# Designed miniproteins, single chains, continued (4): the designs that were tried, part 21

Each design is a single chain, and the fold is of that chain. pLDDT is the mean over its residues in the fold that is shown.

## One batch from the design tools (miniprotein)

Design m12701
Fold by ESMFold2-Fast:
Order: C-alpha cells, then sequence, then structure tokens
Structure m12701 (fold): chain A 85 residues (1-85)
C-alpha cells in the first residue's frame, strides 16, 4: 500500500542519517501495514540491526526476507552471503 511504501521510505531516510533505531521503527511500520514491500522491509531491517551490532537479529530478518522474496530478486544473493557470515 502507499502507506507501507511511505513508512519504508522514511526508514531509508533514517538509515541514511545514521539513525538505525528510527529506521527499524519505520521498517516495522511498513511490515505491519503489509503488502509487496514487506520482504524489502525485512532486508533493510536486517541491515539496520547489523549497523547496531546485533548480528543475530539481523540474520533472522535476512532469513524472513529470503522466505518471502521472489526467487529472482537480486538482493537474495546478498542476503545469503550475510547469513553465511
Amino acid sequence: SAEAEKAFEEGKKAFEAGDYKSAIEYYDQAIKLGGMIVPEAHFNKGLAYEKLGDKETAKKHFGLYLWMSPKDDPRRAEAEERLAK
């Protein structure tokens, strides 16, 4: 939905500003609103948790992204690499 996409874009802005906690909150809002953005929100939430040093929570979100994402999504290779570390 448009609301989920807006929350996702606010999360990206917070991430670029180095505010990883706010980024996670916005990505959480996007996930709760649902729709096609949910796999991408999990991927970006994983990146934000890695920036905060929470590697185990990051891996959970990369796993959720892989579970939900289309098999041809170009971010799958990156998510698999991050899970292997």
Scores: mean pLDDT 87

Design m12702
Fold by ESMFold2-Fast:
Structure m12702 (fold): chain A 97 residues (1-97)
Amino acid sequence: MVVEITLVGTGPIADAQKVRDDVVAGAQKLIELALERGIVPLRVTPIKVSVDEETGVVTVTMSIYFEMPKEEALELAREVEKVPGVSIGGVREHEVP
């Protein structure tokens, strides 16, 4: 089963680089945890950065795709959420054609 884990970081626009660095650190930890289990990422999406100039908030997102059960993906997501500045935006199953 293919699962997509989405990582999200948010913060003030003045801290945009730190927010991006935190999301990248979370992604690296997720990949390391998966590799420890013998699971290689299928795909790593480009980093998406969006800025709301009215609120002064930057949002950084990226997704990593794995072939693993959703239950295992949720376990890895819980470990990654312990990384400061990173949240899980979602864990989504994709149908294999």
Scores: mean pLDDT 84

Design m12703
Fold by ESMFold2-Fast:
Structure m12703 (fold): chain A 76 residues (1-76)
Amino acid sequence: SMAEVLAGGQRVGKALEEGSLTDEDLEDLRDVVLEIGKQLGLEVSDEQLEALIERVKKAKSLEELEEVLEEFFKSL
């Protein structure tokens, strides 16, 4: 479910609060986004993923990350 995937993003949320996302955190986020997309029956392209990652880098909390992800999936 989306809730399980968002809970799995706690590591990314902590990195966002610190302002220091790593490539590892971003790869974890890509995997999470692809899993949500699969559960929703949506395909996510590499270009869409990279655009999302750039938006995520501007987020400052798990709440902002959730908003970015919700907007992303509404746009698919």
Scores: mean pLDDT 72

Design m12704
Fold by ESMFold2-Fast:
Structure m12704 (fold): chain A 61 residues (1-61)
Amino acid sequence: SPEDIETYVMALDLYGQLFPQYRDELEGLRKEVEAARTQEELDAVLVRFDDLFRRAVAESS
């Protein structure tokens, strides 16, 4: 839904402030979120976002 897309974009923007070294990857995910037409596509992007988040936290610790 449009609300889900907006939430994802906001999360990606906030995340970019915390981990600026991952901005390129986050921008790629943002484009995929904006291009998504179905919940299945959004769920796929979320899985990749979670993977990136876990890697960023591990590397930052």
Scores: mean pLDDT 75

Design m12705
Fold by ESMFold2-Fast:
Structure m12705 (fold): chain A 92 residues (1-92)
Amino acid sequence: SKEEVLEHLKKYFDKVIEKYKDLPFDTVIDNLIRALKIAYEYLKRNGFSDEEIKEIMEELLKHALELLSKYFTPEQVEKIRKALEKEMEKLL
């Protein structure tokens, strides 16, 4: 289901953030963009519609930004948000 897939992708992003959070900031952004692209390809491969992908990806981004706010400054979180939103616009 969409809910099960969203929970799976949230856990994936939790692992990515935990793995990279202590690395240089640009490396964190690059790896989050890579994770976002992997999530998008996973959803496309599993036959989700463009509308469903948009919904899942928006919820996934919200979840990731909430977790990132525990490790990064508000300014850094905003830079990550803008980078990920820009990448989502290219994919969607």
Scores: mean pLDDT 86

Design m12706
Fold by ESMFold2-Fast:
Structure m12706 (fold): chain A 63 residues (1-63)
Amino acid sequence: SMEEVRRKVEEYIRQGEEAFQKGDYEKAIQYYLKGASIAHEAGDQELLDKVKENLGKVSAAKK
């Protein structure tokens, strides 16, 4: 269901944000990519854009 898809993507975003806050950028990227894959497959552009925004934050923080 769309609710299950949204919940799963939101959970991956949450896990990615937690990893990002801990400075684990590689783990954050892995979680965000999992969320992006599910959002893309579901055709949920809003969720996909949200994941892309979080990936952009990691890119800005990385050296």
Scores: mean pLDDT 85

Design m12707
Fold by ESMFold2-Fast:
Structure m12707 (fold): chain A 95 residues (1-95)
Amino acid sequence: MLPESAPLDAAEARAAEAAIREAIRATAAELGVRLDSLSVTVAVGASRAAADLARELGRQTVRVAARRGYSRLSIRITVEADGTITVEVEAEPRA
């Protein structure tokens, strides 16, 4: 928790969503995992630290799934203004 991180405005929230999606897509591509769906929502007023943590959690989710033999993922990430991060995952095994 760094007090130097101002709350994200609407443009910064949209930019954070795009950055999180791109990081997750890049990790999935590196590991040969197919993303059936990817949804990222960052609330106006969320901290940059929360958005950065959500990005890392998304990347880690893909890595863990790949190591466990899942080849297809649907991921939803929500970052709330209060700093709550929700990660919802559906994973399909390599069939």
Scores: mean pLDDT 84

Design m12708
Fold by ESMFold2-Fast:
Structure m12708 (fold): chain A 73 residues (1-73)
Amino acid sequence: MSKEEALERALEAAIRTLKVLLDNGYSKEEAVEIAVRSARLVLRNVLGMSKEDVDEALPEIRERVEKAAEELA
């Protein structure tokens, strides 16, 4: 799996988590933090990405999750 494919899969999972949290009354800030943490776990444990590669990808994931939260709020 390419880094791009891994990032897109983790982002898809994070946005699903974000939607569920927002639908259940979590704040935008709480939902974003939980979704980003979920993406980190998916990249590391499901997709086997190194800690260094995960840390490199996290800023982009955070930005895209924050944008999704703004669109859903």
Scores: mean pLDDT 81

Design m12709
Fold by ESMFold2-Fast:
Structure m12709 (fold): chain A 70 residues (1-70)
Amino acid sequence: MEKEAKELEEEAKKLEEKLRETGRRLAELVRQQQETGNSKAPEAAQLGREATELQEQYLELRKKAEELKK
């Protein structure tokens, strides 16, 4: 069980890194929108949905890792 929990933790860490990258891209789009005055709303909406999907996957992996430790 500890080995399986470790593997889930590694996968969760990869998802966390993807979430951070998505957040940085979203912040960059907001900055570009403010600097140029051009709307980046469609791109921001897509990144927001991707972040939601990644967060749900991250929480699922964390829950599975916790159950394996019990």
Scores: mean pLDDT 76

Design m12710
Fold by ESMFold2-Fast:
Structure m12710 (fold): chain A 67 residues (1-67)
Amino acid sequence: GAAEAGRAAERAAREAGADEDAANSSGVIHTLAAGGSLSPERAREMARADGANEEAAELTKRAAEEG
């Protein structure tokens, strides 16, 4: 479900070295993506707009594709 996808994105961001705030943002954005509101590309863009670095944004997109 959407919550599972969000947790996967948060875990991926943490593994990339993101701090807690960036990881939580990635999880929220991915939950919206898994709920059908955002594509993986859109989730990546929103992570960047929210201040995530390029690595965390790419991990968010990857998790959205896999989640």
Scores: mean pLDDT 69

Design m12711
Fold by ESMFold2-Fast:
Structure m12711 (fold): chain A 89 residues (1-89)
Amino acid sequence: AELLERIRRRMLFEQHLLELLNKEPDGKTLYKKIQEAADKVLPREERIRTPPEEIAQKVMEELKKTDPAFAEKVKPILDEAIARTEKEM
């Protein structure tokens, strides 16, 4: 079922993202800024059906407009979370 695969992708992406962020000294602050950007660019009713890759892209576009240095720092973390998710699918 397509819906179950999408839910699994989102759960795996969140798991890997949190694991990667927990290795950073400021991981809680990074996570908060990423979530604030996500909340701004995607309505909650659409977020559950949006692929992690598209969420990450929209978040990065928003972060580049508001804080380019922060966007550059979190890009490899988001890219790695996506790569780990795809490897487990």
Scores: mean pLDDT 78

Design m12712
Fold by ESMFold2-Fast:
Structure m12712 (fold): chain A 91 residues (1-91)
Amino acid sequence: MTWEDYLEAVKKEREEILKNSKVDKEKMEEYIEAVEEYLKIKLENPEDEKLIKEAEKKAREIHLKIVEEVAKEENNYKEEELERAREIAKK
């Protein structure tokens, strides 16, 4: 995976997250900032593999937390909706 390939993948995943409208804006800003830091480090210190990997890991960790929160909210919502449907079917 090249730097450009990683950026394209991150951009595509970001679009998926933004689509659900329930993403915390503050967490999205942290993620964007981490991605920008990664890009800046890659541009300024392309030879520093350790620094680049640490910045990439940080961005991925923030992204994963956002995805996990979104999945948790969606699962809770779906379960509640399913329960209401069951109640309507009985009464």
Scores: mean pLDDT 65

Design m12713
Fold by ESMFold2-Fast:
Structure m12713 (fold): chain A 129 residues (1-129)
Amino acid sequence: DREALEYILKAREFLLKGKKEEAREYLRKALENATTVDQLVLIGQLAAELSDAELLREVARKLEELGDSELADAAYRVADVLEREPGVESPEFREASALISQRAQQAVQKYQPQFDELLKERAAEAKNK
């Protein structure tokens, strides 16, 4: 749990800095450590922002394994469009993207205390170096 959230936080930071390859590396590490639907949807949202169809399909596969078939189907649909039809905004694509984004926003709110604690720990370590 904690390692997945730490890697998600690092991936978000690299993405905000435009460092897409570093963001992908940390998302792959987050995916290896993800055990909950909420963690997977956060990784999926960032994978979609990176247009990483392969990573998003791995997220979808793990969502299926955890029993969230609706969210898995949405992730597969977004991944397929990103790979085969970049820039196409069909109603089905928009609906799938909206579901992932909505669930990701809920997950961010749920994990906000953990993200705040991780940021506080990093600030303390920086002060001691």
Scores: mean pLDDT 82

Design m12714
Fold by ESMFold2-Fast:
Order: C-alpha cells, then structure tokens, then sequence
Structure m12714 (fold): chain A 55 residues (1-55)
C-alpha cells in the first residue's frame, strides 16, 4: 500500500540529511551553487516521496 504520512516524513528527513551532507562535502561548489543544488535535490526527494504515497 502507499506510504503513511509518518513513514513519508521519516524518509524525507533521512534523504534531506543525506543530500545536505553530500552537497556540503563537495568543496568544488560555490555557496550559491550549493544552495541551488540543495533546493533542486529537495524538490526531487519531495516528488519521489509524493509518488510513493500515491502508489
């Protein structure tokens, strides 16, 4: 069945922690590029979790 709200929140929190850690570890990015990458990847994670909630 679809993901519960609680499970979706936990997975979102875990994925965002991973995204932030990966982007912060990439020393080749400027602060502006780092913010853009976090925002882009956050939207992708939200879309993935929303799709699983509707499955």
Amino acid sequence: GPLSDEEAYRRFAERIREVVAEVQADTSLTPEQRLAEILKRTREVMDEIDAERKA
Scores: mean pLDDT 81

Design m12715
Fold by ESMFold2-Fast:
Structure m12715 (fold): chain A 70 residues (1-70)
Amino acid sequence: MSTLTLSDEERRAIGRAAEATLDNAAGGLNEEAFRKQLERELGRSLSDEEFRQMLDARGLVVRDGHVVGR
């Protein structure tokens, strides 16, 4: 399994993306909406691998199409 260490900026970007997604999505942290917000906060597109590694590094996982805590 890959271990990823996040920068302080990346950790803040994940937090901001989560807040923005919750403000805009009636169903909580929808995976696709969260990914789009995270890409906006980082100013770049994410591969599937990078996205999953960033979530794992923050103790987050995708369940039923939603980003949740482990």
Scores: mean pLDDT 71

Design m12716
Fold by ESMFold2-Fast:
Structure m12716 (fold): chain A 106 residues (1-106)
Amino acid sequence: SMEERREKARKEMIEATKLAIKSERELIEELKTVTSFEEALALIERREAEHIASIKDPTIKEIEQVLEDEELAWLRDRRPSVEELLAIERKKLEVLEKGLRDLEQA
């Protein structure tokens, strides 16, 4: 039924969001161990490269690569402090955690 397909899609989205939350928490903990922009950028670049490498669909991989290249270009131009980078990642985590709660209460 359509309801069964919607329920399956919702459960898959919940699991994907939980994995994204876990990844974001791990990045935040790693960022707490560095003091320079260059070290923080290297951690972000490594995490993003691992994410891209995990994508099997070539079209999605190309789209994600473009978006990540644009984010990295913005970071290199802006050169935010490690504290500012931590604030950005914490805000991303808050959005993901709210999204998970909203999905679980639907």
Scores: mean pLDDT 84

Design m12717
Fold by ESMFold2-Fast:
Structure m12717 (fold): chain A 85 residues (1-85)
Amino acid sequence: MLELSEEEMKKAIDHLEGLYKQIEAQAAAETDPAHAARLRALAERMKEKIEEMKKKLEEKDVEGFLEILKELDEEMQRVADALRA
């Protein structure tokens, strides 16, 4: 079983917060309303999941943290595929 250290969990949160800021900035700069709405929806979803991950880190719930991380990764991959089309 691969176990994340507290430092590794903090690094994952920092990385996701960086991605969230990039997506928010992209949404703000986007001139296509439909595209901007899609990016804002993703950003809101990421924000909610990041807050939940922070709670799991405080609770020392490594399993719960990994489950949320996996869900976010799958969602980001789906959106990335749609944006590259």
Scores: mean pLDDT 77

Design m12718
Fold by ESMFold2-Fast:
Structure m12718 (fold): chain A 149 residues (1-149)
Amino acid sequence: STLQQQLQQSQKNANDYADMAKLYNDLATKLNNNANLAKANGDTVLAYQQYAGAYGASAMSYNYLAQAYLYRKQALSLDGQITSKALQEQASKSTPERSRELLQKKKNLEDNTNKQIGELTKKADDYLAQATKNQDLANTYKSLANNLK
């Protein structure tokens, strides 16, 4: 179905963005290690340039993590819609007792989905805040490198 196709695409997008986040986090680690080595060797300009690169890569990693979490939120919403619709359709064709059980299961699913969506939204917002902070640090180290000319 169209909802199932959207679910599959949202899951793929979440995974792709998580993979991009990992690549940039690995780059940030490498650049930070290079910066520490340059600092130890007395190359302060190179150290600040590498720290700027490391924080910039961390900012990109956090932005991609935020996107991954937003797609995870979309996937959970779509999965919840598919399951909720199936439970509603089954309830409409069931005995009164079975219908009540299925509608309660639907309500519990919707409540749990909404809670998880809230948690994923908060995590995405936290990652965006970290991205901003890391970008500000990248800009600071770039300026420090330029001032040592």
Scores: mean pLDDT 93

Design m12719
Fold by ESMFold2-Fast:
Structure m12719 (fold): chain A 97 residues (1-97)
Amino acid sequence: MKEKVEKLAKEVIELLERALETGRFEEDLAKAEELFKEMAELHKENQSEEINKIMLETTREATKLVVKGMLKKGVDLSEEAALSPSLAEILEEVKKE
């Protein structure tokens, strides 16, 4: 099970990285969302410390890539960041790059 979750995690991250590079963000984001849903269902059925760690790391990296894509498209995330300390932290990391 861990190997399947790791494979899906890698596919999600690679797809989002490609979306940022190609500018076809809407299509690749939708596909990444479907893959992430599959990961979430597997996690729900197979909770373990290892899978929990993969889910947390993948969620954080995926969120960072989505934020980068939205900022590149000119989306203002200031309102959302004011409501979420986690999102505010990710925005600060992205701005420092």
Scores: mean pLDDT 75

Design m12720
Fold by ESMFold2-Fast:
Structure m12720 (fold): chain A 68 residues (1-68)
Amino acid sequence: MMSDEEKAKEIIEEIREKVKKSDLPESAKNFVLQMADEAEKYKASTESVLALKEMVDELEAAWKAKQA
């Protein structure tokens, strides 16, 4: 079974891929990528990276609503 560290890395990779594919402005993409880099550097817990993913999901939903 995956360790918490492996799960955290998988979620961080998912966040990076999602942000790169998103229509978010460059400043927002840079901000999220910086947070993802810091999470990986400091070996953030699964709980911490799940909170980051939730924040990114909310940011993308808000941006998508503006584009409708």
Scores: mean pLDDT 78

Design m12721
Fold by ESMFold2-Fast:
Structure m12721 (fold): chain A 98 residues (1-98)
Amino acid sequence: DLLKKVAEALAKKYNMTPKQKEALLEGLKEIKKGIEEGKGEEGLEKAQQIVFDQVDDPEMRVKLIGALGEFAGELTRLVKVEKKSIEEAVEEFLKKYK
């Protein structure tokens, strides 16, 4: 699962707890679903709500919200502007953390 690889790469970069990584993965899934359904903004809003509900550390909340925003922006650009598949867009985003 490419989204799981993205979550693992970001969790390693930011030294996330397992619970924080799970919140990130759920957020990434909501963003992907939103973009697939043409509701990318709603997907990002749901992802942000997951972080606020599940992550108590204010500093990690900022990092996670930032990472989710970057993911949503890059996927939207690659899919809507560059006409790539969602799978290709996630793979290109993941390359940033290799």
Scores: mean pLDDT 84

Design m12722
Fold by ESMFold2-Fast:
Structure m12722 (fold): chain A 83 residues (1-83)
Amino acid sequence: MKSGVEKAFEVLLDEFIKELEARVAKLKPTTEEEKKKLIEQAIAGVEDMVNNISELLDASEEQKKKMLEEGVKRVTAAIEEAI
């Protein structure tokens, strides 16, 4: 159901971003290339998470797209702010 899928995704995304911020703080990326690779890896992680939760909770295509867009935006912002 709509609210259950969105809530589950929010919980998973929050923990993912928390771990991502800790990882960026530890790695201290110094080059634009390192930063780009971290963003690419984070986006891949969001895509995997959205696919897994969509299968588990039978999410609609609209819900899947919305979760992907929100996840990508949040992880990109988290990396930009942590660097």
Scores: mean pLDDT 78

Design m12723
Fold by ESMFold2-Fast:
Structure m12723 (fold): chain A 92 residues (1-92)
Amino acid sequence: MERIEEKVEELAKKAAELAKSLRNEEEKREARLELLNELIEEFGKILAEEPLPEEVREELARRLEEELARYRREGADPALLELIERVLEVIR
């Protein structure tokens, strides 16, 4: 479980970083969205294999909700918002 917690935390941090950079060059936006989709899919697989501790789930949900709120304020791509919401549903 400890190794999975570390991987999940790293994936959450990567997703947040990618989310912040999506507003840059238009040509990189699609590639970053695809990478974010892959990270979210991988995260879902990890959760399906082993249940996360409650504290880890709460921290990840908090981070994703913060990114979701930030993205909504910035008028981000609806597809990205939907993906973040899907991950929140899985970890809740």
Scores: mean pLDDT 65

Design m12724
Fold by ESMFold2-Fast:
Structure m12724 (fold): chain A 59 residues (1-59)
Amino acid sequence: PSADELEKAREHYEKGVKAFAKRDFLSAAEHYREVGELSGNKAYYDAAETLEEMAKKQK
């Protein structure tokens, strides 16, 4: 990844953490998926999938 891509990934990570703290699991999942895409780190795709399942359980 480029430096610009890593900076955007960091911003998405920060937004995802804040969304998770507010129990907005769908927004957290979207931000973590962007981190995965920008960084190429599969762990963030897996985290996004987990957060999407948590959002489904919120009813």
Scores: mean pLDDT 79

Design m12725
Fold by ESMFold2-Fast:
Structure m12725 (fold): chain A 84 residues (1-84)
Amino acid sequence: HHMKGKINFNPSPEFRERLLAAAEKAGVKEELEKVIDDLNKNPTKESIDKFLELARKLEDEGVGKTLMAYFGAASAIGAAGAGR
């Protein structure tokens, strides 16, 4: 569930497909792909914050809620890091 200091962005192929389709509609597909790559290779607070910013934009496309549920721990990690 929650893991401090670790973000594992490994969505199902279906979810990844929907996520990228929504990002394409929002015009941020390339930006989202880059952030996902950064999160998989070297997750940082800044990468998490950027991902959450993109997730908010994707809410308009009906994917943001599912994305936020998938990254509930990421939001908690980002918030915990803000005051350190």
Scores: mean pLDDT 61

Design m12726
Fold by ESMFold2-Fast:
Structure m12726 (fold): chain A 79 residues (1-79)
Amino acid sequence: MKTVIRLTADTDAGFELARELAQRLRDAGLAEKVRETSDKELEIELKPEISPEQKAGAEIEAVGAQIEGLKSVEIEEIE
């Protein structure tokens, strides 16, 4: 199972928040893959081997980014 966090912005400032979150998770060693799927959408695939606590922390940060200026945040579990 893999976890994908999808971040959608409707402004350039919101998309920079998505990029900053992706870089933060990458620097923390939690992101396996980061993909900009459009100029307004970014996907972060979390490493499958991270702890439940690390996964929860990443998901909480993503939800926090939605409050700060992202249009939407989707968290998906893919088998």
Scores: mean pLDDT 80

Design m12727
Fold by ESMFold2-Fast:
Structure m12727 (fold): chain A 80 residues (1-80)
Amino acid sequence: PLGLDAGELPTVEEFREAFREAVEKGDSATIVALQLLAVAADISGKRDLAREYYRALSEVFEEAGETELAERWRKIADEL
């Protein structure tokens, strides 16, 4: 297991703002890294945090007009 310490994970708001900035700038490396961080939180059993991260991904993609990506992440969050 990729064990993540809760103290090393960003807050939901820090995560949302970082992801929003990455999407606005087209920073593909950070966009991928933050999506992987959300999945890593999920896999490590931090389901409440992962759900909020997935919601943040959905919200930011919706703001960017990426409706299909927003719907996919919202569905994943709702199924947690």
Scores: mean pLDDT 82

Design m12728
Fold by ESMFold2-Fast:
Structure m12728 (fold): chain A 72 residues (1-72)
Amino acid sequence: MMDLLDALAAAGLAPGLADQVKGPHTGPELVLNLQTTLKEMGYTEVEVDGVLGEAAQRALQKYVNAGGKPLK
């Protein structure tokens, strides 16, 4: 089954990201949100671990290069 983080990303954490940045939110929480969103978009090489590692950075770059399109 989908993880709770995957469900939160699918429920629209990305639209709420600006609100998350405003306030006492942690960097790892924002990284988890980003990782979950990328994984939901089909960048399955991303690990949802709260650490912005090489796999997450590569997935983000691919996402940007694809014009913000998810991989199917």
Scores: mean pLDDT 60

Design m12729
Fold by ESMFold2-Fast:
Structure m12729 (fold): chain A 68 residues (1-68)
Amino acid sequence: SEARMRELAEEIERRYGVPVEAALEIARLLVENDGVLSKEQAEALMRKYGISGEALDKTGVLLLIRLS
């Protein structure tokens, strides 16, 4: 559900300061790439949204737990 994904993205923003749009893009890429994010994709997301590697990692782990 798109509404469920947005609710999860809003939780991630509250917990880790990652923008909702960033969390949604990370979720989409994880689904498209069977739970794997390349170094190049991670670096591009960090640059695009101004998020740290720690914030990106925490977001990815939470998304993998909630989407599996």
Scores: mean pLDDT 85

Design m12730
Fold by ESMFold2-Fast:
Structure m12730 (fold): chain A 85 residues (1-85)
Amino acid sequence: SREQLKADLEAALRQFVEQEEEVIERVKEAGEKGDHVELNALYFLALTGRVLVDMGEDLGVDPELVERARKAVDRILEVLKEAEE
């Protein structure tokens, strides 16, 4: 159902926000080690987060949660860009 999908999406977005700092530290460590496999996996994770944010906005998930998740995705992508330089 749409209600169940919205609830599952809210849970996924909350998890993404809660894991933001851990993901950022993983990006930094992978960058320092030149671990391109981990960097690519984290890049895929961040892109998945972007899709979930867009879906959350469309389904009317809590706007504050959507905005926080969007900022988390953007920050992770920014740190990923720095790691590849």
Scores: mean pLDDT 87

Design m12731
Fold by ESMFold2-Fast:
Structure m12731 (fold): chain A 78 residues (1-78)
Amino acid sequence: SNVEQLTAAYRKAAELEAEGKSDEEILEELAKNFPAEVVELVRKLLELKKALEEGSLSKEELQEMVKEIRELEEAIAK
């Protein structure tokens, strides 16, 4: 199922991050084994994480980013 693909991609991304891989290396590795839509969702999640760590975005910009992520996740899960 698409939900199983999302769960597997999240686990793989977390494993690669624990191994010290960069966001770019994580996305390249995921692109070998997961659909483009799943890779794009992980890309947006990594971008959100970076934005939160940097504290550079407004509350409104963060809310829009979260909305885009949720819409993509819902589209993949169907």
Scores: mean pLDDT 81

Design m12732
Fold by ESMFold2-Fast:
Structure m12732 (fold): chain A 76 residues (1-76)
Amino acid sequence: DEALERVKENKEIIAELKEQGVEPLKAAVIALAKQLGASEEELKEILEADDEEVEEKLLELQEKISEELLEKKKKL
């Protein structure tokens, strides 16, 4: 259910950003970063980033997600 809640939040953020003319991939990365506690400065950096910088940021976020998943597995 927590995962479903996160997906709903991501969809909402992505929809808002797409309405503002943000590229879908960039919108998804911003939504993901926001869920992981990124600062407003970090989110703005992603918004202004080119596709290559967005890809680099996605790799950083994937690393953080892997750590979160590993922590959840240890608690189960």
Scores: mean pLDDT 72

Design m12733
Fold by ESMFold2-Fast:
Formats: sequence, C-alpha cells, structure tokens
Structure m12733 (fold): chain A 117 residues (1-117)
Amino acid sequence: SRVAELIEAAIRKLEEGIRLTDEGIEAAKQGREDVAKQKLRETIQVTNETARILREAALLDPELEPLYKAAEQAAGRHQLYRMLADWGEISLIEAAEVMREELEKVLALAQEARERV
C-alpha cells in the first residue's frame, strides 16, 4: 500500500539520520569541527524529510498522526540543538547524541507502525 511505502521510506531516512549523527560524533572526536557541523546539518535535512513523509502517511491513515507528531517534534528539537552547538552553548558531540536518541525513538515507533500496515 502507499502507507506501507511511506513508512518504509521514513524508516530508511531515520536509519540514514542515525548514521549521519554517528559520523558527526566521530568527526567531532577527531577535531574535524566543520565536517561534524555539516553532518548535523544533513541530519536535520533528513529529519525534516522524514517528518514530511510521515505527514503524508498520517493524511492517508490518521492512526499514524502520533508517529508524524513525534518526527515533527524531533525535527524542531534537532534545529534547536544544532543552533545551541553553533553558538557554543553545548558541544557538537552532545548535540549529535541528543539528535541520535530522538531519531532512535522515532525509528522504534516507525518500526511498530510497519507491523500494522
């Protein structure tokens, strides 16, 4: 179904986002701050794309609205934490770890939704 295709696309994007946060953490640990910042920006883009995909899924199946809202909230938090890291209020590693944890939570919800469609 179209809903199943959208959930699978969202899962792939969430897995991509987690990989990007891992790459960002590794780059930051190696002192490659510009690379780490770029990986966090790419993670935010992937999170925003995930929220868009899940919004389409929720329009087709309203039972998926909590999953869409979780992705939308994660996208907002990711933008905030990236800004805090850009301003030096938190470390790039701390920002990436928070973003990774939020993506893992949304991924778990998406995998649960997959079992129902």
Scores: mean pLDDT 90

Design m12734
Fold by ESMFold2-Fast:
Parts: sequence; C-alpha cells; structure tokens
Structure m12734 (fold): chain A 57 residues (1-57)
Amino acid sequence: SAAERLQAAVRELNEIAAADPAAADEILARADPVDPDLAVTAARLEAALAEHRAAHP
C-alpha cells in the first residue's frame, strides 16, 4: 500500500539522517513530500532515495 511504501521510505530516510543529517535534508528537499496523495508522496521520496543510493553505492 502507499502507506507501507511511505513508512519504508521514512525508515530509510531516518537511517540516513542518523549518519548524515545534511544528506537527509537534501533528499527531503528533492522529494518535496507535501502532496496530500500518499502514493505521490511515497513515489517522490522513493525516487529521491533511489538517486541517493545510486550516488552512494
């Protein structure tokens, strides 16, 4: 579900934030997760996280 996807993405973001708060801020700024549609918010955050993972293999 969109809620489960968002929960997983938030968990990954929190792990990144614990190690590198600046990287987490950049991911949030890129994702802009303010859409009231949870599926859109989840997709944006997932895309930003995927880009971060590609840059930090």
Scores: mean pLDDT 79

